# Designed miniproteins, single chains, part 8

Each design is a single chain, and the fold is of that chain. pLDDT is the mean over its residues in the fold that is shown.

## One batch from the design tools (miniprotein)

Design m263
Fold by ESMFold2-Fast:
Structure m263 (fold): chain A 58 residues (1-58)
Amino acid sequence: TPSLEERIAELRARVAARLAAYFAQHPDLSAAQKAAVEAAADAGLALVEASLRAEAAA
């Protein structure tokens, strides 16, 4: 079973890989759409990390 830190690192790596693959498959996305997707992914990862750490602290 992965540690909390390993799970967070794995999620970040998977999200980065999925974004790269998604952008490669969707070349019709505007620069604004790509920036919005990247910003949403970063915000989502921050929330997941905060949630996992809060659960571990409780």
Scores: mean pLDDT 83

Design m264
Fold by ESMFold2-Fast:
Structure m264 (fold): chain A 55 residues (1-55)
Amino acid sequence: SPAELEARRARIDAELTRLVGELQAETDPQKQAEIAARIVELVAERNRLDDELAA
């Protein structure tokens, strides 16, 4: 349902906010790369959900 997709999008937005904060605080380059990779994955997932909501 659209409401379930919107709820998933809200959870992704909350997780992205958390990860961006963690990335800003992180000083270890390997951990920064791991956090950045997770952000890229979540952005891609959000884009897929936005496509479903637009359909």
Scores: mean pLDDT 85

Design m265
Fold by ESMFold2-Fast:
Formats: structure tokens, sequence, C-alpha cells
Structure m265 (fold): chain A 69 residues (1-69)
């Protein structure tokens, strides 16, 4: 059931990321929301996904800063 919840969260944010391929700010917001949903699932698997999503947000934030410079 917890694995099923994680899979639903993953499917939802992957769908939203596909719909917002060119929008860095939208992608950051989508991933941030996914992290908040994953934090409600207190498992090691959810924590591992949160760390991967944090790395992706860091990369998007760096790309946005580079584009603004």
Amino acid sequence: SEEEKINKIKEEYEKQLTEHADDLDARIRILSKAIEELRKINTPQAKDFIEELKKEIDALVAARRAAAA
C-alpha cells in the first residue's frame, strides 16, 4: 500500500513534468509538491526518492540562475 502510494505520486509528477517540459519554475514547483507528498510516507524508499528529487530541484535552480545571469 505504501509502495502503491509512492507509485501514484511518481506517475502524477512525471505526467506534470511532461506537460511543463520548458518551464523551469513550474518543474521546480511540481517536484517540491511531490517531495511534500512523499514526506507523508515515512519509509526508506520514500526518503530515497525525496533525495533524488532534491538533486533534480538543485539542478533546475542552477539552470534558472545561469539563464538569469
Scores: mean pLDDT 83

Design m266
Fold by ESMFold2-Fast:
Structure m266 (fold): chain A 67 residues (1-67)
Amino acid sequence: MEEEKAQELIDKARKALSEGNFEEAVKYAEEAIKINPDNKEAYRLLGQAYYDLGEWEKAEEYFKKAS
């Protein structure tokens, strides 16, 4: 199911964030959004990853979409 695939990608993004692999976290969260564009958790993870990468303008944009 699309929902199951999105959740798997979210789990991978969370793991990548916890390991400090921010670019991988961005990739997995972006793929989750392609499957489910209304997934607020994926936007929140993108915001966190971009914030940790120092891309604060992108982080703010994704945090707004997560709200």
Scores: mean pLDDT 82

Design m267
Fold by ESMFold2-Fast:
Structure m267 (fold): chain A 62 residues (1-62)
Amino acid sequence: QASLAELKPGDEVVVYANGGPLLVATVAEVNGDQVQLENFPEPVAVGKELYGVKIEKIEKYV
């Protein structure tokens, strides 16, 4: 499902930006609308920038 509220540590996610998939990563922690990814220094969120591009959505990888 596309809801951030359904994510938990250990889930694989796809981060989307500029109309396409940007990266796949493992969730380390979820705090509301913010997702801390493994090996990333800061959490990501829809509407926040990652690598200079605005994140459009974060979905569980299936």
Scores: mean pLDDT 75

Design m268
Fold by ESMFold2-Fast:
Formats: C-alpha cells, sequence, structure tokens
Structure m268 (fold): chain A 56 residues (1-56)
C-alpha cells in the first residue's frame, strides 16, 4: 500500500507540471508516512502532495 501511495503522488505531481526531482521527493515522503502506520496510504498521499505544492 505504501508503494501505491508513492506512485499516486509522483503521477499526480508530474501531471501538474511539477519537476520530476520534487515529485520523486514527495513520493518518498508519502511512502515513509504510509509505512509509519500512523496514517492511511490515502492520507499520506494527500499530505505529501500538499507539502510538495508549498515547496514548488
Amino acid sequence: MAERAAEAVRTALLNHGVPQELADKAAEYARELAESGEVTPAQAAKIAVNRALKEA
């Protein structure tokens, strides 16, 4: 499930025109959050996307 959250984040950010480097970094963050078990994979993806958009 964590891998799916990471791929969803990467795909969404790349489709939005975010640079690949930033998209990859956000995807790794989403995977780490999902693997922590404190949030769902869907929540991890949302948190990572919001963070990446603030950095862009």
Scores: mean pLDDT 77

Design m269
Fold by ESMFold2-Fast:
Structure m269 (fold): chain A 91 residues (1-91)
Amino acid sequence: SAAAARAVAAARAALEALEERLRDSLTPAERELLRLLREALEALEAGDLASAHEHLGEAQRLIQAEPPSPALVEALAPLEAALVAAIDAAR
């Protein structure tokens, strides 16, 4: 689906912009969260929707346990939108 491809591309652009902005200021907990967001993006790009869902779920659990900077929480929204679009395209 063109819509799913656009959503995944938007999520990649958002994550890359965030990584560039925060590269030298991340805490260990924020680095772990960013790793999970990157793994979710890579799973989405590979068409592995189950792994993408699991990684995003783990990221949400980490946010609830230790809330990170608002920028990292904001990066979750494009990835969730990309997962929804990819699931809808697979139906």
Scores: mean pLDDT 78

Design m270
Fold by ESMFold2-Fast:
Parts: structure tokens; sequence; C-alpha cells
Structure m270 (fold): chain A 99 residues (1-99)
């Protein structure tokens, strides 16, 4: 059902965000592809997720944003691109939670 799909999308977004950060640490341009995948999956979760699922997504995004900020001090451009995607998704999730 929609709940199971939303949970799968949140888990996929988290795994893609982890891979984006790991790739950025290695200066691997695939970091942007993984960040984009995380954004697409998070957007899917926004469409079908209940408030509890979206709260978990917001908490996970906040965690990976903080990790990406640390990477951005050492490897600026890829980490900034990742941050932009993750922060945009967090803002969308937080706006949806206000409805």
Amino acid sequence: GPQAEAERLVDGAEESAKKAIESAKKNDPRAVTYASAAGILATGALLVGDPETLKRLAERLKKYIEEAKKVSKENGQLAKDILDVLETMLKAVEEKLKE
C-alpha cells in the first residue's frame, strides 16, 4: 500500500544520499547522480508518505546535510551541489508537514 511504498522511497533516498556523500569525499562526479536519485526518491515519498514517514525523511535529510556540510569544507563544488539538492528536498518535506 502507499505506506509501504513511502517507506521504501525514504530508505532509497537515504541510501542514495549516503552514496552521494561517499562519492563526494572521493571527488567522484557520480556524487551528483546519487544526490539527484535521492531527490527523486524523496519527491516520490512526499506524494505518498504519511506525516510520520515524512518526519523520518526530514530527520534523515538533516543528518546527511550535516555530513555534506563537513565534506564541503574539504571538497567544495561536489559537496555544494549535493547540499543544494538535499536542502531543497528538506525544505519541500518541511513545507508539506505544515499542511
Scores: mean pLDDT 82

Design m272
Fold by ESMFold2-Fast:
Structure m272 (fold): chain A 78 residues (1-78)
Amino acid sequence: LEEKIEEARKKGDKKEEAELLLELGKKYAEQGDFEKAIEYYEKAIKIYEELGDKEGVLEAELELGIALLKAAVDKVTA
């Protein structure tokens, strides 16, 4: 997945790069690595914003919000 992100970046395909970053974030969230998930969601949001892709921004922001909530719960829950 990361190799595909690098390939999209080299090709200048910002939409594909953002979609792959969002997918990578979801993979880290599935593994419970919410810190990395948040990082990749933020990267995806930035690219979607540059593209004017409001739907992509909304999707990535929703995933970011969920990851932030889960990260907070995991830190506080014994």
Scores: mean pLDDT 79

Design m273
Fold by ESMFold2-Fast:
Structure m273 (fold): chain A 58 residues (1-58)
Amino acid sequence: LSEEERERLAEEYREEARRAREEAEKSKDPIKAVALEFLALAYEVDAELAEEGKLIIA
């Protein structure tokens, strides 16, 4: 991936993480809220890996 593609991909993952957190805050189901928080963390990790050029996209 080019540097521009890595930046774009990282931004997309960060936006998905933000959305997951917003849904977690709105959820009154504790199991669903916890699942959304873990999803947000996974997206943040992917964003970091994308920026570092370590994200493997096969």
Scores: mean pLDDT 78

Design m274
Fold by ESMFold2-Fast:
Structure m274 (fold): chain A 81 residues (1-81)
Amino acid sequence: EAERLEREAEELVREAVEAEAAGDYERAAELYERAARLYEEAARLLEETDPERARRLILRSVAARLRAVAARIEAELAKKA
C-alpha cells in the first residue's frame, strides 16, 4: 500500500530530524536512508496508476538521500567540535 509506505517514510524523516536535534547524526543518516527507500518503493507502486504522484515521491526520496549525506558529514565534523 503506497499510502502506508509514504506515511512510514514521513515518520522516519520525523525521527531523523529528532536524532539530528539530539546530535545523533549517524542515526539520523540511517533513518533518512530508510525513508528514501520507502519513498522509492511507494513510487514504484504508483508508477503505472499515478505517475505524477510517483514522480513527487521520487523527489522526496532524493531529498532524503541528500539529508542522509549531510548528516554523515555533520557526524564527521562533530568529532572535531
Scores: mean pLDDT 85

Design m275
Fold by ESMFold2-Fast:
Structure m275 (fold): chain A 61 residues (1-61)
Amino acid sequence: GPAIERAIEHELREAERLLEEGRYEEALKTAQSALKAAQMLGIPELVERAQELIRRAQEGL
């Protein structure tokens, strides 16, 4: 429901902030958590955003 979707959106924003701060390991873990939740809910837009953040975090490692 909307509350769970907002929680995933919050995790994605936190992962983006961690990336901006150069905290790549934390960003990766946060984005992976968000990806699992987005996949469980079947929301393609959130899955795609989480996958992009995972890619960016891995490139920083």
Scores: mean pLDDT 88

Design m276
Fold by ESMFold2-Fast:
Structure m276 (fold): chain A 77 residues (1-77)
Amino acid sequence: KEEAKKKAIEYLKKAIEALKQGNFMEAAQYASRAAVYAIKAGELEAAKLAFQSSTAAQRGNGEEGLEYAEKALKVLE
């Protein structure tokens, strides 16, 4: 529903900010939450991208994490 999609967008924006600040563990948590809300919204492609962003951030790959988070946000917008 619209509310779940809105929450996915909010958490993706928080993940992007955390990635830009170098807070990779925080970014991974926000991206994981975004993926859960994207699933609830029926946005499976965005959920996959958000999950890939979380995984990249957890591995210390900030550039790849940011790219996936931005792609997920673009799918939802």
Scores: mean pLDDT 86

Design m277
Fold by ESMFold2-Fast:
Structure m277 (fold): chain A 87 residues (1-87)
Amino acid sequence: LPLIAEAFELFAEAFRALAAGDEARAAELNERALALLEEAMKDPELRALYLELAAPTLARMAELPDGDYEGAAALFRELAARIRARA
């Protein structure tokens, strides 16, 4: 699970970059996060566990107002911490 936790830490940093108006930094961090997540998703057991752990956080993300990047960052930081606790 370390790769999945690192990916969500990077996604959280990407959302913080968007909140600061740094779209280039956000894109860089998002690309790095996606690469880590893609590598982890090659394992079917990690895919199943990721879906189980991420589903509540993704549902909460859908409830956020448009442009609440700080809220999105906080949710992904919390998800990353939960995943690290399981690793």
Scores: mean pLDDT 80

Design m278
Fold by ESMFold2-Fast:
Structure m278 (fold): chain A 62 residues (1-62)
Amino acid sequence: MLETRIEMAKGATEGLKLIARSVGRITGASEEEVERLVEKAERNGKELIEEIEKEMKEEEEK
């Protein structure tokens, strides 16, 4: 169960990276802007994975 949720979070992170690149292309953003968006997506992805791990531990203990 935990692995499935983590895989979903990783998939969402990869999706956000793809969206950031697509938005950059559409808006004509610089490579620097796109890189910053990708970094934010990675940070959000890590935070989401940590939250999922904490919630899963809490649910399994209960």
Scores: mean pLDDT 74

Design m279
Fold by ESMFold2-Fast:
Structure m279 (fold): chain A 71 residues (1-71)
Amino acid sequence: MITVTVIFEDGSTTTVVAANGEEAGAKAKAAADAAGADIQGLRVEGASAEEALKAGAAAGHKNSDRVGAPP
């Protein structure tokens, strides 16, 4: 399971949990659309760099942070 904290442009956050990065990104995008806010960034926990990038791409954001993953 991948946990993603979505950081909106206004500084608010929401958390989504998914089986993979693409699903996590899709959920993040849906949350942003529901809130009427743009995604500033994503913090991805329990995922590889590839899964973090997939989450960012699926959410329409290019700069995903990895929280809890080693560098």
Scores: mean pLDDT 70

Design m280
Fold by ESMFold2-Fast:
Structure m280 (fold): chain A 59 residues (1-59)
Amino acid sequence: MTAEELRAEGEKAYEQGKYEEAARLYAEALRLDPDDGRAAKGLAEVEEKLGVSYAEIAA
């Protein structure tokens, strides 16, 4: 899978209210492509919705 595919799956999960899954997918996209600004923005928005940081979601 490409970073673009993982980001698209994250956006889909976010639209469905699956915030923990969206965070995981965005984080995986950023691991493959750290310069993906859309994935970075998506992760930040998911963290705000969950009220926790990425580190807490990933645990």
Scores: mean pLDDT 76

Design m281
Fold by ESMFold2-Fast:
Structure m281 (fold): chain A 71 residues (1-71)
Amino acid sequence: SEKLKEAAKLVEEAEKALKEKDYEKAIELAEKAYKLAPDSGSGKAALEIMAEAYKKLGKLEEAKKLLEEAK
């Protein structure tokens, strides 16, 4: 579906933002991907990206909650 393709592209962009250490952008892009396809591989990847970005920002409780959702 078009939503699945868009979610996958947003995940790729969020991963790039993580590598660039733009954690706020990574969270924004990953959140958009999750909203488009929450019950997909892209949705799981988005939760993991958000968790890593929150961890890098020192927001450990937010990161923990996202990792629980990603399992």
Scores: mean pLDDT 86

Design m282
Fold by ESMFold2-Fast:
Structure m282 (fold): chain A 73 residues (1-73)
Amino acid sequence: MVERGKELFEELGMLDIHEVNGKGGTAGFDLSRAGEAYTPEQIEEMLRTEVKEAQSLPEEDRRALATYISTLK
């Protein structure tokens, strides 16, 4: 599942995650370092609420993305 999450992160997640962070997202919402600060469940919730592209993805794809991001330090 990490491979699938990585592909989504590169094609959709990178742009959207950087956009959320770059738009002055709430202090502490750094998805690039989310794996160190947040659980996979919290990351998945952020993807569901903060990332429009991820909201349109199947639940399995959002979980794959959250799992991949949770491995980032």
Scores: mean pLDDT 61

Design m283
Fold by ESMFold2-Fast:
Order: C-alpha cells, then structure tokens, then sequence
Structure m283 (fold): chain A 65 residues (1-65)
C-alpha cells in the first residue's frame, strides 16, 4: 500500500478507538468526530473526512437513542 493509504487507515483506526473510549458520552463523541473530520480535511483526505463525519453522526445518534 502507498504511504497515503497507510496514513488514511491509521487515522480511521484512531477515530474508531477514540469513539469507543467515549461511547457513553454523545457530547464528547461529537467533539471527537469534529476534530477527526478537521484533521482529515487538513491532510487533504476529503473522502475520508466525509466518511468519518457520517460514521460519527451515526454513532452519536445510536448513543442518544
């Protein structure tokens, strides 16, 4: 895999781990999702940023259900 593919995968895995750490706190989960989306956008990973935003919103909605 290319270096960029490895970087995207590492960011995606870090995002999932961070969300699991705060799974009982929708507010913190939202803050983490916003932070990771910003990091992906700053790195030029637009498609990953969209994926992370969607996953974050779905996870937060599930926590608030």
Amino acid sequence: SSLLERAREALRRAFERRLEEVKGDPKKAREIAEKFVRMALLAGYEELAEELRRLGEERVAAMEA
Scores: mean pLDDT 83

Design m284
Fold by ESMFold2-Fast:
Structure m284 (fold): chain A 55 residues (1-55)
Amino acid sequence: SGTDEKLRKGVEAAKAQEDPRGQLATAGAVLKEAEEFNGDPEVIEEARRLVEEAR
């Protein structure tokens, strides 16, 4: 669905952040959206890992 594509783009945007604060904020937003819309479990897990990495 369009939501899954949007969430995958969000994950890529988080990975592209040079600033750890930016990565945390972007990955956190993706995680929230993925949970709200019952997104792909793989995307949820990847977003969680990006949040953990940025901390």
Scores: mean pLDDT 79

Design m285
Fold by ESMFold2-Fast:
Structure m285 (fold): chain A 74 residues (1-74)
Amino acid sequence: MEEEMKRLGEEARKLIDEAWKLADTLPPEQRQRAIARIVGLEIDYVAAEFSGDVDGLRRIVEEAKKLVEELKKL
């Protein structure tokens, strides 16, 4: 369980960091929308890490993957 939580936390962190890097390359309007979504993921990530919510981290990883894919298409 601990190893899975660590793996998911590291994966979520990498994806959120990638989303931030992609957002920095976007035009202002798209960047604003991207930042709002990333901030939501950051809040959820901190809450899940603090509470040991493995299922929460899985959901964050999936949402972050979707966001990264969407941002790459912009």
Scores: mean pLDDT 84

Design m286
Fold by ESMFold2-Fast:
Structure m286 (fold): chain A 57 residues (1-57)
Amino acid sequence: MKLEEIKKLIEEAFKALEAGNYVEASRLMQRALELARETKDPEVIELLKKAGIALPP
């Protein structure tokens, strides 16, 4: 399920942020955003909001 993939990417991004690795966090967030564009699931939107990621237009 793409929701689980996106959730994993967001969790890894938060781990990278905690470690101060902003480049890795940005990369992981970008990938999560790409998957979110395909699903358009409200659950995914909620996860992105918690991560501070805006949905692409």
Scores: mean pLDDT 71

Design m287
Fold by ESMFold2-Fast:
Structure m287 (fold): chain A 108 residues (1-108)
Amino acid sequence: MDLEAKIKELDERIKKDPNDLMAWLEKALEYVKLGKIDEANEYLRKAYQIVKKNPSKKDEAEFYFYLGIMYLKEKNYPLAEVYFEKAFELDPNLLDDPRIKKLYEEAI
């Protein structure tokens, strides 16, 4: 999928459901890949607000996992390690999700 088409698909998902945590996290990751860190941080802030309003260990783990991937892409290895550790501590079965497993295998 081209990047523009992916972002448009994510924007449509967010428009239909502003509480789609995964859509906000995926959008933040795509903007990190574009080098648009300020925009990525705004989308991470939205994702964090969703986690705070309806906290679950699974959603919090997914949030920290994407944060780890984003720092890894920015070559901030110490922060990537910290956030991956937090994610797997919150949900040891996080890699049972095929979407999460694919991202992890592609990152390491």
Scores: mean pLDDT 81

Design m288
Fold by ESMFold2-Fast:
Structure m288 (fold): chain A 78 residues (1-78)
Amino acid sequence: MKEIIEEDLEILREELRERGLDEEEIEKILEKVKKFLEENEEKAKELAEKNAKDPNLSEEEKKEIEELLKKIQELAEL
């Protein structure tokens, strides 16, 4: 799981660079996203495992995914 988060952060770093953000700003955004994901590590692990093995998620899991994505998006918009 931690390795998957690290790979996702690497992809995000490249996307932010392509958008013309300063390296300092990129690192700050990545730190905020990483902290959020680490604080929600249990949920992130559960979602990653289910997304990889079973795309048919329960109603509760769909809500949790939407909530996590919304929080990540709000952090990225900062």
Scores: mean pLDDT 61

Design m289
Fold by ESMFold2-Fast:
Structure m289 (fold): chain A 84 residues (1-84)
Amino acid sequence: MDPERLEVETLIALAEMGVALVEKAAEKSTDPQLKAEIKKGIEEVRKLIDEARQALENGDYETARKLAEEAIKKVKEIIKKLDS
């Protein structure tokens, strides 16, 4: 297995796990405004994950890595907005 490919696939998997955790946490919130902001953030993270996978399939490991890292960063920003 290509080490660079494995690194990027691992980062994408971490971002996907982060999205799942944030979605579960958001369901417990009673604030409709906060839920809307989190939903929008999740949609943006999913787009970055899709773009990272596309770059990975094209062999552009540098772009794929940067997009996956940006997705993880956005997940962390969403977690910070949660009241839990």
Scores: mean pLDDT 82

Design m290
Fold by ESMFold2-Fast:
Structure m290 (fold): chain A 71 residues (1-71)
Amino acid sequence: MIDMEKVFEEADKIPKEEIERLKKEAEEEARKRLLAEGVPEKTAEAQAYAAGSLYAIGRELDEAMARVRAE
């Protein structure tokens, strides 16, 4: 079983600027995709923001878990 305490420790070591960049990048990609599919701008912005936030959390956890496994 993966030690969640160690995962959180490794997550804290990830540069917050990197996480913020991933969040904004994912948000912009999601926004472009939703607009291309005909989703209204207001809805696309809200959904893209949520998707970007979730993607950043997932990437942070994946990276932290990979670091724990490498030890």
Scores: mean pLDDT 77

Design m292
Fold by ESMFold2-Fast:
Structure m292 (fold): chain A 111 residues (1-111)
Amino acid sequence: MTPEERIAAFRAALRDAGLRLVKEEEVNGKKIWEYEGERTAADGTRVRLRAVLVEDENGNIYGVLKEEVEGSLAPPEFYAAFANTDEQADELAARIEEKGFDEVIEELKKK
């Protein structure tokens, strides 16, 4: 599978999960796609979804999905990470756990 095919597969998976592309940009030679989605539970609780995919100059792909539950004083946050390899995905997930979603995404855009 080429890097392009792998990115297309990840993008398709995000769309199938109910996320829509809201931003596409190129920063420091990296291609970045941002996705957002929302779901409403039967009790009226809103669930906000956000995902970011980054392709670097070497064709490495990094992705993070964040799920936030609205209507809680401390809404739970769930993260899922994906990359070219399971090892890279695990490392990405560990960084998000240590530094937080937004900081890791900004680091991926800069490197």
Scores: mean pLDDT 70

Design m293
Fold by ESMFold2-Fast:
Structure m293 (fold): chain A 60 residues (1-60)
Amino acid sequence: MEELDKLINEAIRAMEKGDYEKALQLFEEALKLARENPDVHPATLRILELGLEEVKKKLE
């Protein structure tokens, strides 16, 4: 959870700073780790998926 939490926080901060390329990489890595962990809350997965979609739209 600590590594996942770090990635999520870094992704959100990158997004807040407008660094969408970095946010994309961090959200993808966080989502990968979250999907591999059965103890991750479904709401966390949903938030990561929405964050990833939002970042991808900003990069288009």
Scores: mean pLDDT 79

Design m294
Fold by ESMFold2-Fast:
Structure m294 (fold): chain A 90 residues (1-90)
Amino acid sequence: MYKIVVERVDDIKAPKGSKVVLLNKKGEVLAEITIDSEDKFEKEIDLPEEPALAVVYFDGPENEFGVYKVKIYKDGKLVAEFKVLGLPRR
């Protein structure tokens, strides 16, 4: 079982509704996950393979950005870690 952990690393809390998109090395979407916590988000997820890339869409004010740390665990072991800039969602 995979688990995603998403943390905002700046001093501003993320609004609920931000999304994480996990992609493989070819840029194919593996999962889209909605963040429902402002400080730290954890969720068990089902993935077909280990992600190579993460993108965060910030579902908040159109001029707000955040810096996120996305960690992927498999069976309790850290298998991927990404530090990503959150982008305004359209």
Scores: mean pLDDT 72

Design m295
Fold by ESMFold2-Fast:
Structure m295 (fold): chain A 70 residues (1-70)
Amino acid sequence: MKEVEELIEELKKKLIEAGMPEEVAEELAEKVLEAYKLEQEGREEEAKKVAEEALERAEEELKKAIENAQ
């Protein structure tokens, strides 16, 4: 778990470096961690849904950032 949390922190840092706002990067990192915990509990379907929602959110926020940063 702690090792996964470290990877999640690294992911958050990379998202911020890519131009994502810190609050959004933190929220997405938390969603990824939530999906991982659900998978560890055997809730694969719920984990998959959370992961898909996080991915869609990341795509929307990146599109907004690109449009607004022009």
Scores: mean pLDDT 75

Design m296
Fold by ESMFold2-Fast:
Structure m296 (fold): chain A 56 residues (1-56)
Amino acid sequence: MTEEEKEALLKKAKELAKKDPNDFEAWRELHKEISEVVDEDTAEKILLKAYLEVTD
C-alpha cells in the first residue's frame, strides 16, 4: 500500500468523523473498504486514529 493510498483512506475516515462520527453504517462500510486492501488490524487503527483526532 502506497503512502498516497494511506493518506486517501485516512482523509476519507477523517471526513466521515467530522460529518457524522456516530454513523455506524458508514463506519462499517468504510472498515470493509479499507480491510479489502489492508489487514483488519490496520483498518481498525486507521479508523480509530481518524475518530480520535477529529471526534466530531
Scores: mean pLDDT 75

Design m297
Fold by ESMFold2-Fast:
Structure m297 (fold): chain A 66 residues (1-66)
Amino acid sequence: SHGTELAAEMDLTGKEYFTRGQAVELINSIPSLTDEQKAKIVEMLRATGKEYFTRSQIVKIVEEAV
């Protein structure tokens, strides 16, 4: 599932906080997401105006997009 792949990628980083750029790279690394879903999630990340995201904030945006 998208959530399982996202959690695995986040765990590999060892990070609790991600910059917007790092969050975008994380989303683009998930093979189960389509290009359309990735583009939607990236736009949602940008629309927040936030510079930093927690793991839970990224998960919430992915769940809302898919």
Scores: mean pLDDT 81

Design m298
Fold by ESMFold2-Fast:
Structure m298 (fold): chain A 62 residues (1-62)
Amino acid sequence: SAEVKAAQLYAAAAILRAGAEFERRLAAESTDPEVAAQYRAEAEALEEAARELEEEARRLEE
């Protein structure tokens, strides 16, 4: 059902957001600016993917 699919998309988005938070912590703890930049880029990509899933979930909800 659309309701179950929406719930699954929100769950997936939450996992991606948790991953982004982890990557941002790794960036903050990194002493290498290039490595820190890589972690920040990865976090941004995960946050964008989460946003897309959340938008799809909202469209499925009534």
Scores: mean pLDDT 90

Design m299
Fold by ESMFold2-Fast:
Structure m299 (fold): chain A 98 residues (1-98)
Amino acid sequence: APEVTVSAPASVPAGSDLTVTCTVTVPAGKTYRVSLTATNLDTGETVPIGSAVVAGGTHTLTFTIRNLKAGHTYRITCTATNLETGETASASKTVRVV
């Protein structure tokens, strides 16, 4: 199974960009789609931030999330999906816009 970790600060100032790092370790010979989404927990809105296709080994992907709403809380989710089997693994962090 793939290993997924997501790194993000617990809070970000209003008007600032949020930098998120997703690290994925995938088995040799396997191809995975790595996707990052941000879900506004106050509104229920989910926006795709970005994705990449990776094969075998450890991959570190850095994403920048812009236009976060002041006073809202977001769940940032990194998901790795096996393109052959549909197997998924995910990790998430919650970030408050202050």
Scores: mean pLDDT 86

Design m300
Fold by ESMFold2-Fast:
Structure m300 (fold): chain A 61 residues (1-61)
Amino acid sequence: GAAAAARRNRERVGRAIAELIAEGVATLSVKEVAERAGVSQTTAREYLDELERAGAVVRVR
């Protein structure tokens, strides 16, 4: 269902962020995260904003 799809998208975004940080990216780009996670830039932005609010990520450029 939609809830399962949302959880999967969050998981993919989380993995994309972890990969970018491991590659030495200090400032996360919505576009780069979206491309890595295979989601829209709008979806990536929403999830990044939520993760930043939770203290899980640095500022998005």
Scores: mean pLDDT 73

Design m301
Fold by ESMFold2-Fast:
Structure m301 (fold): chain A 63 residues (1-63)
Amino acid sequence: SLSREEQMRQLVDETVERSKGKSKEERDALLDEFARQLAAQGYSPEEIRKAVNYLMDKLDEVE
């Protein structure tokens, strides 16, 4: 089993890979899915906000 930190990192990495070649609309949908998955795993709203901001920065870097 993965720790919460490892699960979050894996989800970030998977979302970045899934975002490659996607439109802005598709990327926004992936960000929403990412946030919902973190909420389902028990992350707080503040932790989700920070993780989403980090993911958005990563998506901008690979654009």
Scores: mean pLDDT 79

